# Designed miniproteins, single chains, part 3

Each design is a single chain, and the fold is of that chain. pLDDT is the mean over its residues in the fold that is shown.

## One batch from the design tools (miniprotein)

Design m72
Fold by ESMFold2-Fast:
Structure m72 (fold): chain A 58 residues (1-58)
Amino acid sequence: SLWDQAVALGRQATEAYRQGNLQQAADLYRQASRVFQQAGDQRGAQYAQLVAKYLESL
């Protein structure tokens, strides 16, 4: 499902963050946000977008 894809992207983003790849993590959270929005999970989409913006500010 789209929701499962968004969750998988979020997990990949967390792994990238753990590796110190902040830009890759931000990109993956942005992708997760778009897929959450397509899945109708607006709360998940907003959270993922905020995390991506935060990481881009570092």
Scores: mean pLDDT 88

Design m73
Fold by ESMFold2-Fast:
Structure m73 (fold): chain A 95 residues (1-95)
Amino acid sequence: GMHPLVEKAEELKKKGIEAVRKGNKEEAIKSLEELYKLVIEAIDKSDLSVEKKVGLKIRAIGLYLDGIRAIEEGNKEEFERSAEELLELVKEVAG
């Protein structure tokens, strides 16, 4: 069965993509913020070294900022990319 954090991350990714497709920027930002927060929670709960956790958090914030820019610019493809890579981080640290 899929890890609960991964299931929630997949749900948030789908909600964010749907919001961007509908032009609902507020819902897209909300879904992205919740996904980013979930990634940080997954990293903090992992057994990874401090150095690896810092590197993953830097990557996560970069992807979050890319996603915000994509929403502001109406770039659906870049939003989907950023959301997919955030989901991949949850899968990497929760697996």
Scores: mean pLDDT 88

Design m74
Fold by ESMFold2-Fast:
Structure m74 (fold): chain A 96 residues (1-96)
Amino acid sequence: APVQAILDALESEEVREALREFLEVVKDKPIYKPIVDKYIAEAHAALQAGDREGLLTALERLASEVYFKAQLIGDKEVAEAARRLMLAVRRERNKL
């Protein structure tokens, strides 16, 4: 369960909440699946390596790539969830 391991390892409740909401809005949308699968795998690999910076970088890339895709296709719900995740991850990374 890579997603649950990532959620359990996140120290920021803001990042956990934003990631949970993001995953909920994309779960039934196949257009985002390749981006989500790629960056969740990168985040999980960083987590397994003990790389907190890499974990947050993968989540920021996930949010940014999905945000740009959602904007391109006019998916406002996913764009807003991705934007919230991106801002939450950037705030957490600024504490490193």
Scores: mean pLDDT 89

Design m75
Fold by ESMFold2-Fast:
Structure m75 (fold): chain A 98 residues (1-98)
Amino acid sequence: MAEREREAAELLKRAALALLEGKAEEAAKALVEAAKLAEGDIPFDEKKEEEMFKETEEYLKKASEEERREYARELAEYLRTVLGAEEAAEEVFRELEE
């Protein structure tokens, strides 16, 4: 796996775990950093980064526990199926199964 894909997988795992813990700010930060990596060589301007963070944090603060769990599950499936990060996905699924 490329280093950038590995870093994105770690950020998405952190986001999913933060969602399950109700930590909206931490989840939003991790999601924005993962999005920056996904754009590759396209520079994130400071305004775009700040707008994405505020929008994501506001959305997650308003989200129910069930909506946050579903989002975390979707992130875990993406980790497993798209990024091939099976260990990171397993950690998130383990927290979801409790």
Scores: mean pLDDT 77

Design m76
Fold by ESMFold2-Fast:
Structure m76 (fold): chain A 88 residues (1-88)
Amino acid sequence: MSPLERMEKLMDELIERGASPEEMLAAMRELLAELVAEGASPEEIRAVAKLALGKMHEYAETLPQAERDEMLAAANEFAAEVGAVIAA
């Protein structure tokens, strides 16, 4: 399974079960760490992050305002962490 397919499957599962922003962020962090350990390129990491962030933003639009704000905050945290990983 490609890095993109792994992230897509993870995000779809999390969204289907109504995962919290904290649960989603934790699962995304685990997959990011696995991909880095497996030697994923910065280009692959960027593509995976773009997919994950896109799905988080789309899911956030379906949530009540307070939960949307928390989901968008989690998305911003993940984006910053990806930027740090790529810069290292």
Scores: mean pLDDT 85

Design m77
Fold by ESMFold2-Fast:
Structure m77 (fold): chain A 82 residues (1-82)
Amino acid sequence: SNVYNATVTLSNGVTLPAQLTLKDSSTALLTFTLPDGSTVTLDVSFSSKVSGPVTSVTLSNPKNGNAVTSDGSTYPLTVNPV
């Protein structure tokens, strides 16, 4: 299964539980629930192939972020338009 329980840190500094579903080695769906109860799903692309469990994602702005895997590797990511 390409589904990982992770955390997401938003650009405002809020950290939330998240789920990352890998579509392939370089693309994923990031899903989390905001404090108001609304669910957000983002389509994200990694700059390099990801292998292993993603444990955290930090979103620097609405278009860019970084993911960290359990081994401490880091993966720059972009948020794709719908």
Scores: mean pLDDT 82

Design m78
Fold by ESMFold2-Fast:
Structure m78 (fold): chain A 78 residues (1-78)
Amino acid sequence: VKKVTRTVDASAGVSGDQLAHAMIGEAEKLGEPVELTLTLVGRVTPEARDAAAQAAARAAAHPLVSKVTVEIVETEAP
């Protein structure tokens, strides 16, 4: 099982659909089961957390995605 970590700056905004597609695409590129860790950094809003959770759930439904972990490193402001 290959481990892949993706870091996303939530201050720029988070799209659940785009993030899910990117994670699934990573697994498909490797052609083998993948454990994904998604790390949110910057200003993480409740909407960004929800989008990341939905993206993780969609990615986890894919046969090549064995596991998804979401980590949040919140910086509360400048």
Scores: mean pLDDT 75

Design m79
Fold by ESMFold2-Fast:
Structure m79 (fold): chain A 119 residues (1-119)
Amino acid sequence: LSDSEIKQLRDQTQQLKGELEKLAEEVTREAEEIAKKDPSLAPYAAKAVGYVHAAVHLLGQAAKSLGTDVKRAQVGLQQAADELEEAARYARKAGMSEELVRKIQQLASDAKNLADQLG
């Protein structure tokens, strides 16, 4: 990878992190509403929130690793994608909206695509 490609991938990773931070607010809001309506689903909603926050942290670490340790960045992006797939599974179990589940899955796909671009 060239220095310009690494810079582009870092910028894309930071953009994805920003999009996921906004989605985390939506996931948290739906989780709070679910907990009020059906406390039995609250643990699944909490796991969805937890996995989304874990993915935000992993994307931040991957962005910092780009330019110094490309393999570490690739692993971090793949782990973020895996965490988001788990977030989508628990969001569905919690009864979150299909629109929100699809948004989580889209960001998981975006993270995986960035990981694949690193080799």
Scores: mean pLDDT 91

Design m80
Fold by ESMFold2-Fast:
Parts: structure tokens; sequence; C-alpha cells
Structure m80 (fold): chain A 99 residues (1-99)
């Protein structure tokens, strides 16, 4: 699934940006990863693609939570709010996929 493959690339870029303290770039990559996972879910999914989708949504949530902690530590309220929104959206999406 090409959308899941793109999401995986953006997750890896987000992880790297987060490790480097590049919060703006990390958030941009997390949002892009989520968008591609969302696009993948708009088409019929194989059982394997659904497992991959769940796995990568969980990774986006974990990275977004780590990002939120760092954004709060820096006092960046705008980045923190964007991360909270992403986490909520990803959690709703994950719940629907597991039902």
Amino acid sequence: NPDIEKAKKYIEEARKSLEEGKLDEALQNLVKAFLYLWKAAQKPLSEEDKKELIKYIEQVIDLAREFLEKARAEGNEDLARQAETLIRSAEVFLKKLKE
C-alpha cells in the first residue's frame, strides 16, 4: 500500500526530527504521516494492511505524546495544542479501526 509506505517514511523523519529537537519539522512530519494513514483507510484494506495501519497509527500517537511533552517543556503553547489535536484525532481513528 503506497500510502502506508509514505506514512512509514514520514514517521521515521518525525522520529529523527524529534531526536534532533526540531519540533516544527517533527510535527509537520507527524501530520503528514497521519494524513497518509487516513488516505490508506479510505480504500478497502487487506487484513495485513489493516494490521500495518493500526501499528503505524499507534506509533504516530506515541511520537505525538513524546512531542507534546517536549513542546510543553519549551513553553510552546501553539505546538502543544497542535499535538493534542493530532493525538485526539489519531486515537479516534485507532478506535474505529479496532472496532
Scores: mean pLDDT 88

Design m81
Fold by ESMFold2-Fast:
Structure m81 (fold): chain A 67 residues (1-67)
Amino acid sequence: GLKEELDALGKEADSTDLSREERREMGERYGELAKKYPEHPVVKLAQEIAEKLRKIGENFDKGIKTE
């Protein structure tokens, strides 16, 4: 269920081997769980994780110009 999916994503997010794109995808996955289960108390944790991963991606993007 949702709890097991969040636990699995959390373990993946703790990996130091994740690329910038993989971290962005993790943020999107947490965001999708939050949209799917908006009334669930644990969804707030998913939103916080998604926000943290988004900021990590933005910090990398600030170092590289894209058209």
Scores: mean pLDDT 64

Design m82
Fold by ESMFold2-Fast:
Structure m82 (fold): chain A 91 residues (1-91)
Amino acid sequence: STIDQIRQTMQQIVDLIQPSPAQRARINARIDAGNLVGAINDIIAVMRQQNVPQSIIDLLQQARDYIIQGNYDQALQYLQQALAQLQQHNG
């Protein structure tokens, strides 16, 4: 399902940003519970602490807004774009 792809993409983003064990546990618990908005908010907070470019954070904020609207297909596209830009930034 699109929601399963959203969860998978969020897990890949978490793996790239390497949050603290406590932050990772909190994000994973929210993803597993289906609290996708809460999980994205926690990912954004970690990204801000790590000085990730605002352009990537903006993509996560768009994904969050689409999840709130129930538009999971658009949310997935923005999450996939954020993942691709993170991979480029870290490579």
Scores: mean pLDDT 90

Design m83
Fold by ESMFold2-Fast:
Structure m83 (fold): chain A 77 residues (1-77)
Amino acid sequence: SAEDKLAEIRRLMQENIELATKLYKFSPEEVAQAEEQRARLVAFLEAHRDDEALLDRTLATLRRENELLKKMLEEAE
C-alpha cells in the first residue's frame, strides 16, 4: 500500500542520513539541513501518494544510495 511504501521511504531516509553522517562526519548544521531536505521530500511524496511509480522510484533510489553508502563506509575503515 502507499502507507507501507511511505513508511519504508521514511525508514530508508533516516538510514541514509545516519550512514552519510558516519561516512562524511557531518556537523550538527549539516545533519539539520539533511533532515530538513528529507522532511520536504516526505511532504512532497505524501501529497503525491497516489503516484505509485514515484514512490517505487524513490524506494529504488534510496535502496541504491544506502547500499553505496554502506559499501563506502566499509571501505573507509
Scores: mean pLDDT 86

Design m84
Fold by ESMFold2-Fast:
Structure m84 (fold): chain A 97 residues (1-97)
Amino acid sequence: SAAAQGEKKVKDYLEKNKEKLSEDEIKAMEKEMELRRLVRELRARGYSDEELEELLAPLKPEIERLLEQGKKENKPYVGYIKAAELLIEALERALAE
């Protein structure tokens, strides 16, 4: 319920501010909502926080590299989008099992 209210607030913010936000910022917020939804679905299927951490642990070095590269290039949203795409792919694969 609180998570669903948070997602609605983000959607309402995007709808009202589409013309004021950069394309990368909008994309980053959309990826964050997708990640939160996938995590909720996996938890609903019985995944513990420890199991989710174990699932994502192999991706941590590449995620850290992408986030660091984004900061160095002054494109933090681009770094976040790429990192989020790796997480989304792993979570979607787990849901397909």
Scores: mean pLDDT 80

Design m85
Fold by ESMFold2-Fast:
Structure m85 (fold): chain A 60 residues (1-60)
Amino acid sequence: MLRVVEGTVSAVELSGDQARVTIEGTDAETGEPATVTVTIPAERAPLFPVGAAAEVAVPE
């Protein structure tokens, strides 16, 4: 099942060839506050600047 979180990018951490993007927001299914961290290629980190709105679907 996919967990969908709608929120704002709160942190971006670069680690070698990867970036960890932390999104703080709300779980779209439950309406509860949720924080998720997604690992992406470091070259894509500029697409997720701190303060940007983001919607992420994460496998459970």
Scores: mean pLDDT 78

Design m86
Fold by ESMFold2-Fast:
Structure m86 (fold): chain A 84 residues (1-84)
Amino acid sequence: GMLEEAIKELKEVLKETTDPILIKIAEQAIKLAEDPNATVLELEIVLGLARIALGVYKLIGDEESAKQAERVIEAIEKIIEARR
């Protein structure tokens, strides 16, 4: 289904993620996505953290971490859409 595909995409993104903050964000998003009791709001909070990380990386000029953050954000957005 769409949720399983979105989780698989985030797991692939996580394999290519080296930033320790983004790794923890992606791991929490996967955990929430696989938990049937987790709410869309909890996923939206994790998405918010990823967006803050992207803003910080752009502001300090860390282009590689910013690109990783954009990939994590896109994958989490797909999970949220699949749960709505």
Scores: mean pLDDT 90

Design m87
Fold by ESMFold2-Fast:
Structure m87 (fold): chain A 100 residues (1-100)
Amino acid sequence: SKEEIVEKLKKIGELALEALQKMYDLATSPEEKEKVERVKKILEETFNKLQELIDKGASLEEIKNVVKQALDEIERIVADSPEMKKVVQEFKKKVEEILN
């Protein structure tokens, strides 16, 4: 089960990089570019925290809770940018499919 959690997080990491690239491509204003940098920071901090949790033998439910909190914060950051919100919602859907 630890190996299964690690494999799931690798797939989520790949999807996170794809979502970030799409958001960078969409960011044309300084405000939108700042939003993408905030999203990147949350993703980096979240993956660092997830690595610590895995090393400590955290349950899949603890992993899911950390991921859900991060996704909710990211969605809030892009809430007023429709195109970025669509990217985040698609990313969230794929993450939920991987974790469930």
Scores: mean pLDDT 88

Design m88
Fold by ESMFold2-Fast:
Structure m88 (fold): chain A 81 residues (1-81)
Amino acid sequence: SLEKQLNLAKLVGYTIAAIGAELEGRYKDAGEFYLNAGKVAESLGDKETAIKYYQKAIDLFRKAGDEEGAKEAEKHLEKVK
């Protein structure tokens, strides 16, 4: 479906953006991109990828000192696992 194709494109886009932000040391931005990538993976039924990206988001938010972002990602991880 068109929706599935758009979600797959979003997943790829967020993942590339997350890697770029992480390489630049922009850990809060990288965490936000991985959190969004996880949400898209979850909507695609890819629970395994969603868990992986939520875990990456938690680690990156903690590295940035963003406790609120880390808690949001933890809530998504707990709901999906």
Scores: mean pLDDT 90

Design m89
Fold by ESMFold2-Fast:
Structure m89 (fold): chain A 110 residues (1-110)
Amino acid sequence: MSSKEITDIVTKAIMDAVGEQLPDRRAEIEKLREAYEKGEISRSEVYSAIYELLAEALGRLAASKINSRVVGQQLLAAEKATFEGWSADEVYAFVYEGVSEALREAIAER
């Protein structure tokens, strides 16, 4: 699996997890996912949009905490996905669950 494929999987897992945990924002996430899949927006633009959405939904402190965990998981998944034995499904599941857990924690603190 290439570094680009890993990064695409990570980006999609982040969007999917955010859409699942914030159902009122699902329409915006689906638009971001479509634009990203079509190559209309960069990965950096996706992350900026997700951060702003999280800041609006959960507050800036919670958004920063989630962003740190998301970025950390992206880096860890990318590093581990360069190692032999990581599948696309394993990378996706790892990132998706980590983002979902961080969001569930932030929502429960309200």
Scores: mean pLDDT 74

Design m90
Fold by ESMFold2-Fast:
Structure m90 (fold): chain A 97 residues (1-97)
Amino acid sequence: VRERAEKAGRLILYYASWYGPSQELVAAAERLRAQGHPVEIRDIDTDPEAKAEAEKLGITSVPALVRELPDGTKRVLLENVQTDEELALAIIALATA
């Protein structure tokens, strides 16, 4: 292992600032980043590169959680979070990653 960091990969949260459920996930992700967890927060409204990446992954709606593996492979964990149950699962996924 040459790059010791990111052995387990990192989480990427794609969101849009105008969408309410995204704001709750952003708050949870910010708390985890403050605790040292490798979480990236990407706004698809202001970041065209993040929007293009989400589209390549087949993500049609936000908020969406993606795991980036050490080899660069991205896995969609959750997308189009709209219900309280889905939001709770997304927060748990962030907290346990």
Scores: mean pLDDT 69

Design m91
Fold by ESMFold2-Fast:
Structure m91 (fold): chain A 71 residues (1-71)
Amino acid sequence: VESHIAEAYRLVRERGGTPTGLRVARAIVEGLDANDVQGAERRVADILREGGIEDLIPEVQQLVRDAFRSL
């Protein structure tokens, strides 16, 4: 779980900056706490679109799914 969240944060931070990376990491953590994988996927997609890094959506959404499978 931690490794998938860390990788998502790293990818988004490198392309979109630390604030956007932190927003994505928080969305994943909140989704895990709520057991809401679909909500987490939607929130990260929205954050990445707002940040202009939509090309990362498929990879970050896969990391979200992998984090949920690791529970």
Scores: mean pLDDT 83

Design m92
Fold by ESMFold2-Fast:
Structure m92 (fold): chain A 96 residues (1-96)
Amino acid sequence: MPTEELIRRVNETLDSLPAEVRKELVEEIARAIAEALGLDAKRVGEMARLLAEDLEEAKEMVEGLIREAAEKLSEEEWEELRKRIEGLIAAAREKA
């Protein structure tokens, strides 16, 4: 899976969502990536929610997390995470 394509889809979605839905999506994506990387998902999600007030900071953080996950995870783990993130994007779009 092209990592750049997922990042592009996330950024397009964040640009189109209302602020409250965007904050929820950013928190959920950050938590999913943290879980996959073996990090404290609750703590990472809370930090992501705080940053999500600024759209550009939210995008930079999510892009960084996606790139780190793509580099560190196995192909199988990455595919599972990618599907989870795509599901989160779809759910967020339905709320908007």
Scores: mean pLDDT 83

Design m93
Fold by ESMFold2-Fast:
Structure m93 (fold): chain A 98 residues (1-98)
Amino acid sequence: MKREAIVAAYSAKGMALNTEGAARRLAVRTGTPEAQRLYDEALRKAEEIKKRTEEAIKMAESGKDVQKALELAKETRKEAIEEYRRVKERGEELLRRQ
């Protein structure tokens, strides 16, 4: 469980970083206010995800509640995947409108 929680948390963190980078590249490429807003939203969500991954890792490493750490890490990973899909789909829509 502890290892699973830490792996899930790092997976979520990596996805959040990739999502942030994708949104940034879209904003630079298009130069539109809509793409900039998407990037600003992605930045805020990435920060929230990073904070929750750090909480999950700390909880897992402390050994106090490894099951809750795993649940938090899995929920955070699911949110990170959903955010990546949102940014990708919205980014593709914005590119088609150019």
Scores: mean pLDDT 85

Design m94
Fold by ESMFold2-Fast:
Structure m94 (fold): chain A 81 residues (1-81)
Amino acid sequence: MPTKEEAREYLEKKKEELLEKAKKIPDPVASAGAITWIEYATKELLEAIDEGKLSPEEILKAVEEMEKAVEEYAKSRLAAS
């Protein structure tokens, strides 16, 4: 089972990766929106880890959903560009 420390490190690493993906979105409004959402979602998940509201496994699943959402959003905006 992943630890809370491993879940936090994974979340922080994925945040950086997703922010770099969001910055590469050609539409500046879509890019800004994705960055804002990633920062907000990451803050909520970090608070959930600190408060013990989510298990490490639930954090990992939430990060996977966040990555999927960013990738789907980026793909939709690339088609519109």
Scores: mean pLDDT 78

Design m95
Fold by ESMFold2-Fast:
Structure m95 (fold): chain A 72 residues (1-72)
Amino acid sequence: SEIEELLREARRLAEERGDEELARTFRSALQAYQNGDLVAALAGAREARELARDDPELYELAKRTEELLRSQ
């Protein structure tokens, strides 16, 4: 799944950059998506986008994930 790949990559990058809160938020969004909870997954992606406001790469990963979740 493109959504799962985006969330896994975003979590990895956040962990590498030492942003534990952002990494946890991406992990929670991934778990929600895997459980079929699209509402929680979308909320997590939105929270991640806000947390990543100063990191353009992580911001774009969160934004793209949010857009894909909305298109379902």
Scores: mean pLDDT 88

Design m96
Fold by ESMFold2-Fast:
Structure m96 (fold): chain A 72 residues (1-72)
Amino acid sequence: MAAELAREVVEMLLNGEDAEKIEKLLEERLGLSAEELEAAAQAGDPRVQAFLAELERLLEEHRRRLEAEREA
């Protein structure tokens, strides 16, 4: 599921996991290498677009949480 995958990727990024581990997760879940993922995104693949949209949404939520913490 695109939402579950996006959440896992964000958690890995926030935990400082290596790019190689993230690429492996994407390959296992989507069946696409990092290069193929970029090509599919440019081609307008709905599954890849859904994943990227959810990833952007989760990163925006994280940014808002950091801003709220700075206000506290």
Scores: mean pLDDT 76

Design m97
Fold by ESMFold2-Fast:
Structure m97 (fold): chain A 58 residues (1-58)
Amino acid sequence: SSSDIEKMKRLFSLLADATDRIIELRRKYQATGDEAYLKEIEEIEREFKEQANKILES
C-alpha cells in the first residue's frame, strides 16, 4: 500500500541519518580512544529502534 511505501521511506531516512552520526562518532573514537563515543553510538542505535517502532506501529 502507499502507507507501506511512506513508512519505508521514513525508515530509510532515519537509517541514513543514524549511519552518518555513527560514522562521525567512530572517527572520533579512533582519533581519541574515548569510550564515551561508543556509548553515544549505543544511544543513537536505541533512538533509531524507538523511532522505527513508532513508524511501524503508525
Scores: mean pLDDT 87

Design m98
Fold by ESMFold2-Fast:
Structure m98 (fold): chain A 77 residues (1-77)
Amino acid sequence: RAELVRRLTEEALRRLGLPASARPVVGRMVEDALREGVPEERVLGAVAHALELMPTVDLTKYPMSHFADATSPLIRG
């Protein structure tokens, strides 16, 4: 599981063109998505969507409430 979170985090950083300093924030988003039952194929989409909803350029701080709101439509259905 830790290896899966790490791989998805690195893939998200690479695909979304994010700096290495964003790794802790993105890793948390990936872990939260997996805990909420988001399938692996949707995890990158959920992370991208959550990042698009962030009004700040400071990726070192992640508002957990914003991620919960962003992922809610992806896990309900």
Scores: mean pLDDT 65

Design m99
Fold by ESMFold2-Fast:
Structure m99 (fold): chain A 86 residues (1-86)
Amino acid sequence: SELYERALELLDELLTLAGVPQETRDTVLESLAQLPSLPLEVQIAALENLIGQVKKLAEEYPQTREVAEQLIEVVEEIIAELREKL
């Protein structure tokens, strides 16, 4: 999905700006990349949890705020599309 690809790119940028080590970033990005293969309810729950974590990170690292806002918008679009399939 184009939206999942954009979410992965934005998440990688966000984690890099927050100073997260590459090994940890790779693990987090792999987890997000696997979501499309899981049941819809599991995908939605994981993406809603991701929004919460991203908001918290943006409060702790103000330099991530613009990327965090873009990522949240893309993730909310993914959730909306998944909810239409339920």
Scores: mean pLDDT 88

Design m100
Fold by ESMFold2-Fast:
Structure m100 (fold): chain A 90 residues (1-90)
Amino acid sequence: SFEEEIEGLKKLADLTAKLISKVSPEAAQVLRDGVEKAIEYLKNNDLEKAEKVIDEARRQALSLATHPAVKRYIDAVYKAMKKLIEKKKS
């Protein structure tokens, strides 16, 4: 269900932020805050704001990340969030 997919994304984002925080705590915090806000908008069916928030969070997190592995983790969470937004559009 959609609720199960949101819970899965929350767990993925939390685990990813914990891994990233070992190398870039600032990027981890930006990613965590961005995912939480984007999920809030997604639950309220505000898809445009959800997309804007996650796009901005990705931009900010990537600007703070220097390690290639951290950038890959940021993009993995970003893509998972974008997939959920796209699924909600259907």
Scores: mean pLDDT 87

Design m101
Fold by ESMFold2-Fast:
Structure m101 (fold): chain A 55 residues (1-55)
Amino acid sequence: SPLEEAIRLLEDEIARVERNIQAAKAAGNDKQTAEYERILATLREGLAEWRRRLA
């Protein structure tokens, strides 16, 4: 379904951002880490909302 496909794409985006957070932390870039963590929080909220709509 279009919603299931959208959820999968969002899960892939979350995984990408999580990898970017680890890279930023390894580089000691606290500002970039904080920016990615804000993005991650927003994406996780969106994923939770879409998962609620499937239930």
Scores: mean pLDDT 87

Design m102
Fold by ESMFold2-Fast:
Structure m102 (fold): chain A 64 residues (1-64)
Amino acid sequence: MTNEAQQKLAKAYGDAAIAHLRKMGASEEELEELTQRMKEAIDSRSTEAVNNFLDELANKLKEI
């Protein structure tokens, strides 16, 4: 189970990455999907699911 500190850090990083993608012109539909997947990863209480989502966000940021 993901501890409270890990969930808080993951959400903060995800929120910052989504805000950056919005500034880069990502669609509201894409931003909503990313927000939903972040919520699902956190709600799963799986450190692996959270880390996988964060890695995906990091890769998207590098490709912009």
Scores: mean pLDDT 73

Design m103
Fold by ESMFold2-Fast:
Structure m103 (fold): chain A 96 residues (1-96)
Amino acid sequence: MAEELKEKLEKAAKEAGIVIVSSRDTPEQAIEKIKREGAKGLVIIGSASEYPRVRLIAEEVRKRLPDVKVGAAVGLTPEEMYRRGLEEIEKIKKEL
């Protein structure tokens, strides 16, 4: 179920020192959350149709916080997005 995958994703991110944001968040909200939590990575979750928003957040984070590892998890359903988010957390963990 999407809600259970979301909880799993949020727990995995917290353990890894990675923050999760939605494509519906602003770049400023993503940057603020990273700084507040002292995060080493960011995973942006969004629908495939919202990929331009995901790119905007990723670009601004890379510009302002170049040491932060940025991943994107885009899909057609919340379940697909959350599964891809878990994969991105594992990739970022290997680069930290």
Scores: mean pLDDT 84

Design m104
Fold by ESMFold2-Fast:
Structure m104 (fold): chain A 97 residues (1-97)
Amino acid sequence: MIKELVEKLKEALEKKDEKEALELAEKLEEEAKKAGMKGVAAAARAAKEAIREGRYDLYPKAIEALEEALKNPEKISPTALEIEVELGLERIKRALS
């Protein structure tokens, strides 16, 4: 189930299908939280935020974070943290402008 959701999300990100990718990312985050898979939940959340902000340049990193999370489902991937930092800095920069 989780692995199937990850594969579908990766495909949606590759196709830049924002609507499908967002729905899959939200579902994956919810299912991963229920399963205690904190790393998968973090990767799904990072992907969700990249999609919401239209950051297509971050989609390859989101795919990498999801692949890292499948190897260690309970551990937050470094790539997922990079995405969150990037998006967080953009928000701070906009607030200070």
Scores: mean pLDDT 84

Design m105
Fold by ESMFold2-Fast:
Structure m105 (fold): chain A 113 residues (1-113)
Amino acid sequence: EIYVPTEASKERLIAALKAAGVPEELARRMAEELLKMLLKLAESHRLAASDPELARKKLEEAIEYAERLIELAEEAGADPAGIEELRESVRKIREALAAGLASAEEIAAWVEA
């Protein structure tokens, strides 16, 4: 399930990050980027059946916010191994998007044949 971001969700996330030792200013920045990412993921999911092309654009926007969040996590002193795993996850999502585009083009070629 895709989480719907609310102000209460933002404050809970800031509190969790602070409990994990992240400075408040950095925790607020991380929470803002994460909530923007979750919103774009929710938009992409809702559009997936009706407008797959727009859904992909929303997913690309979510990836941009995810990359910013990874940079902020590095500033927060997150474990380098965990940061590398997050980067690999983002890379795999990008590769999955490219594979999906190739599948759509293959279907179009099939209809014209």
Scores: mean pLDDT 69

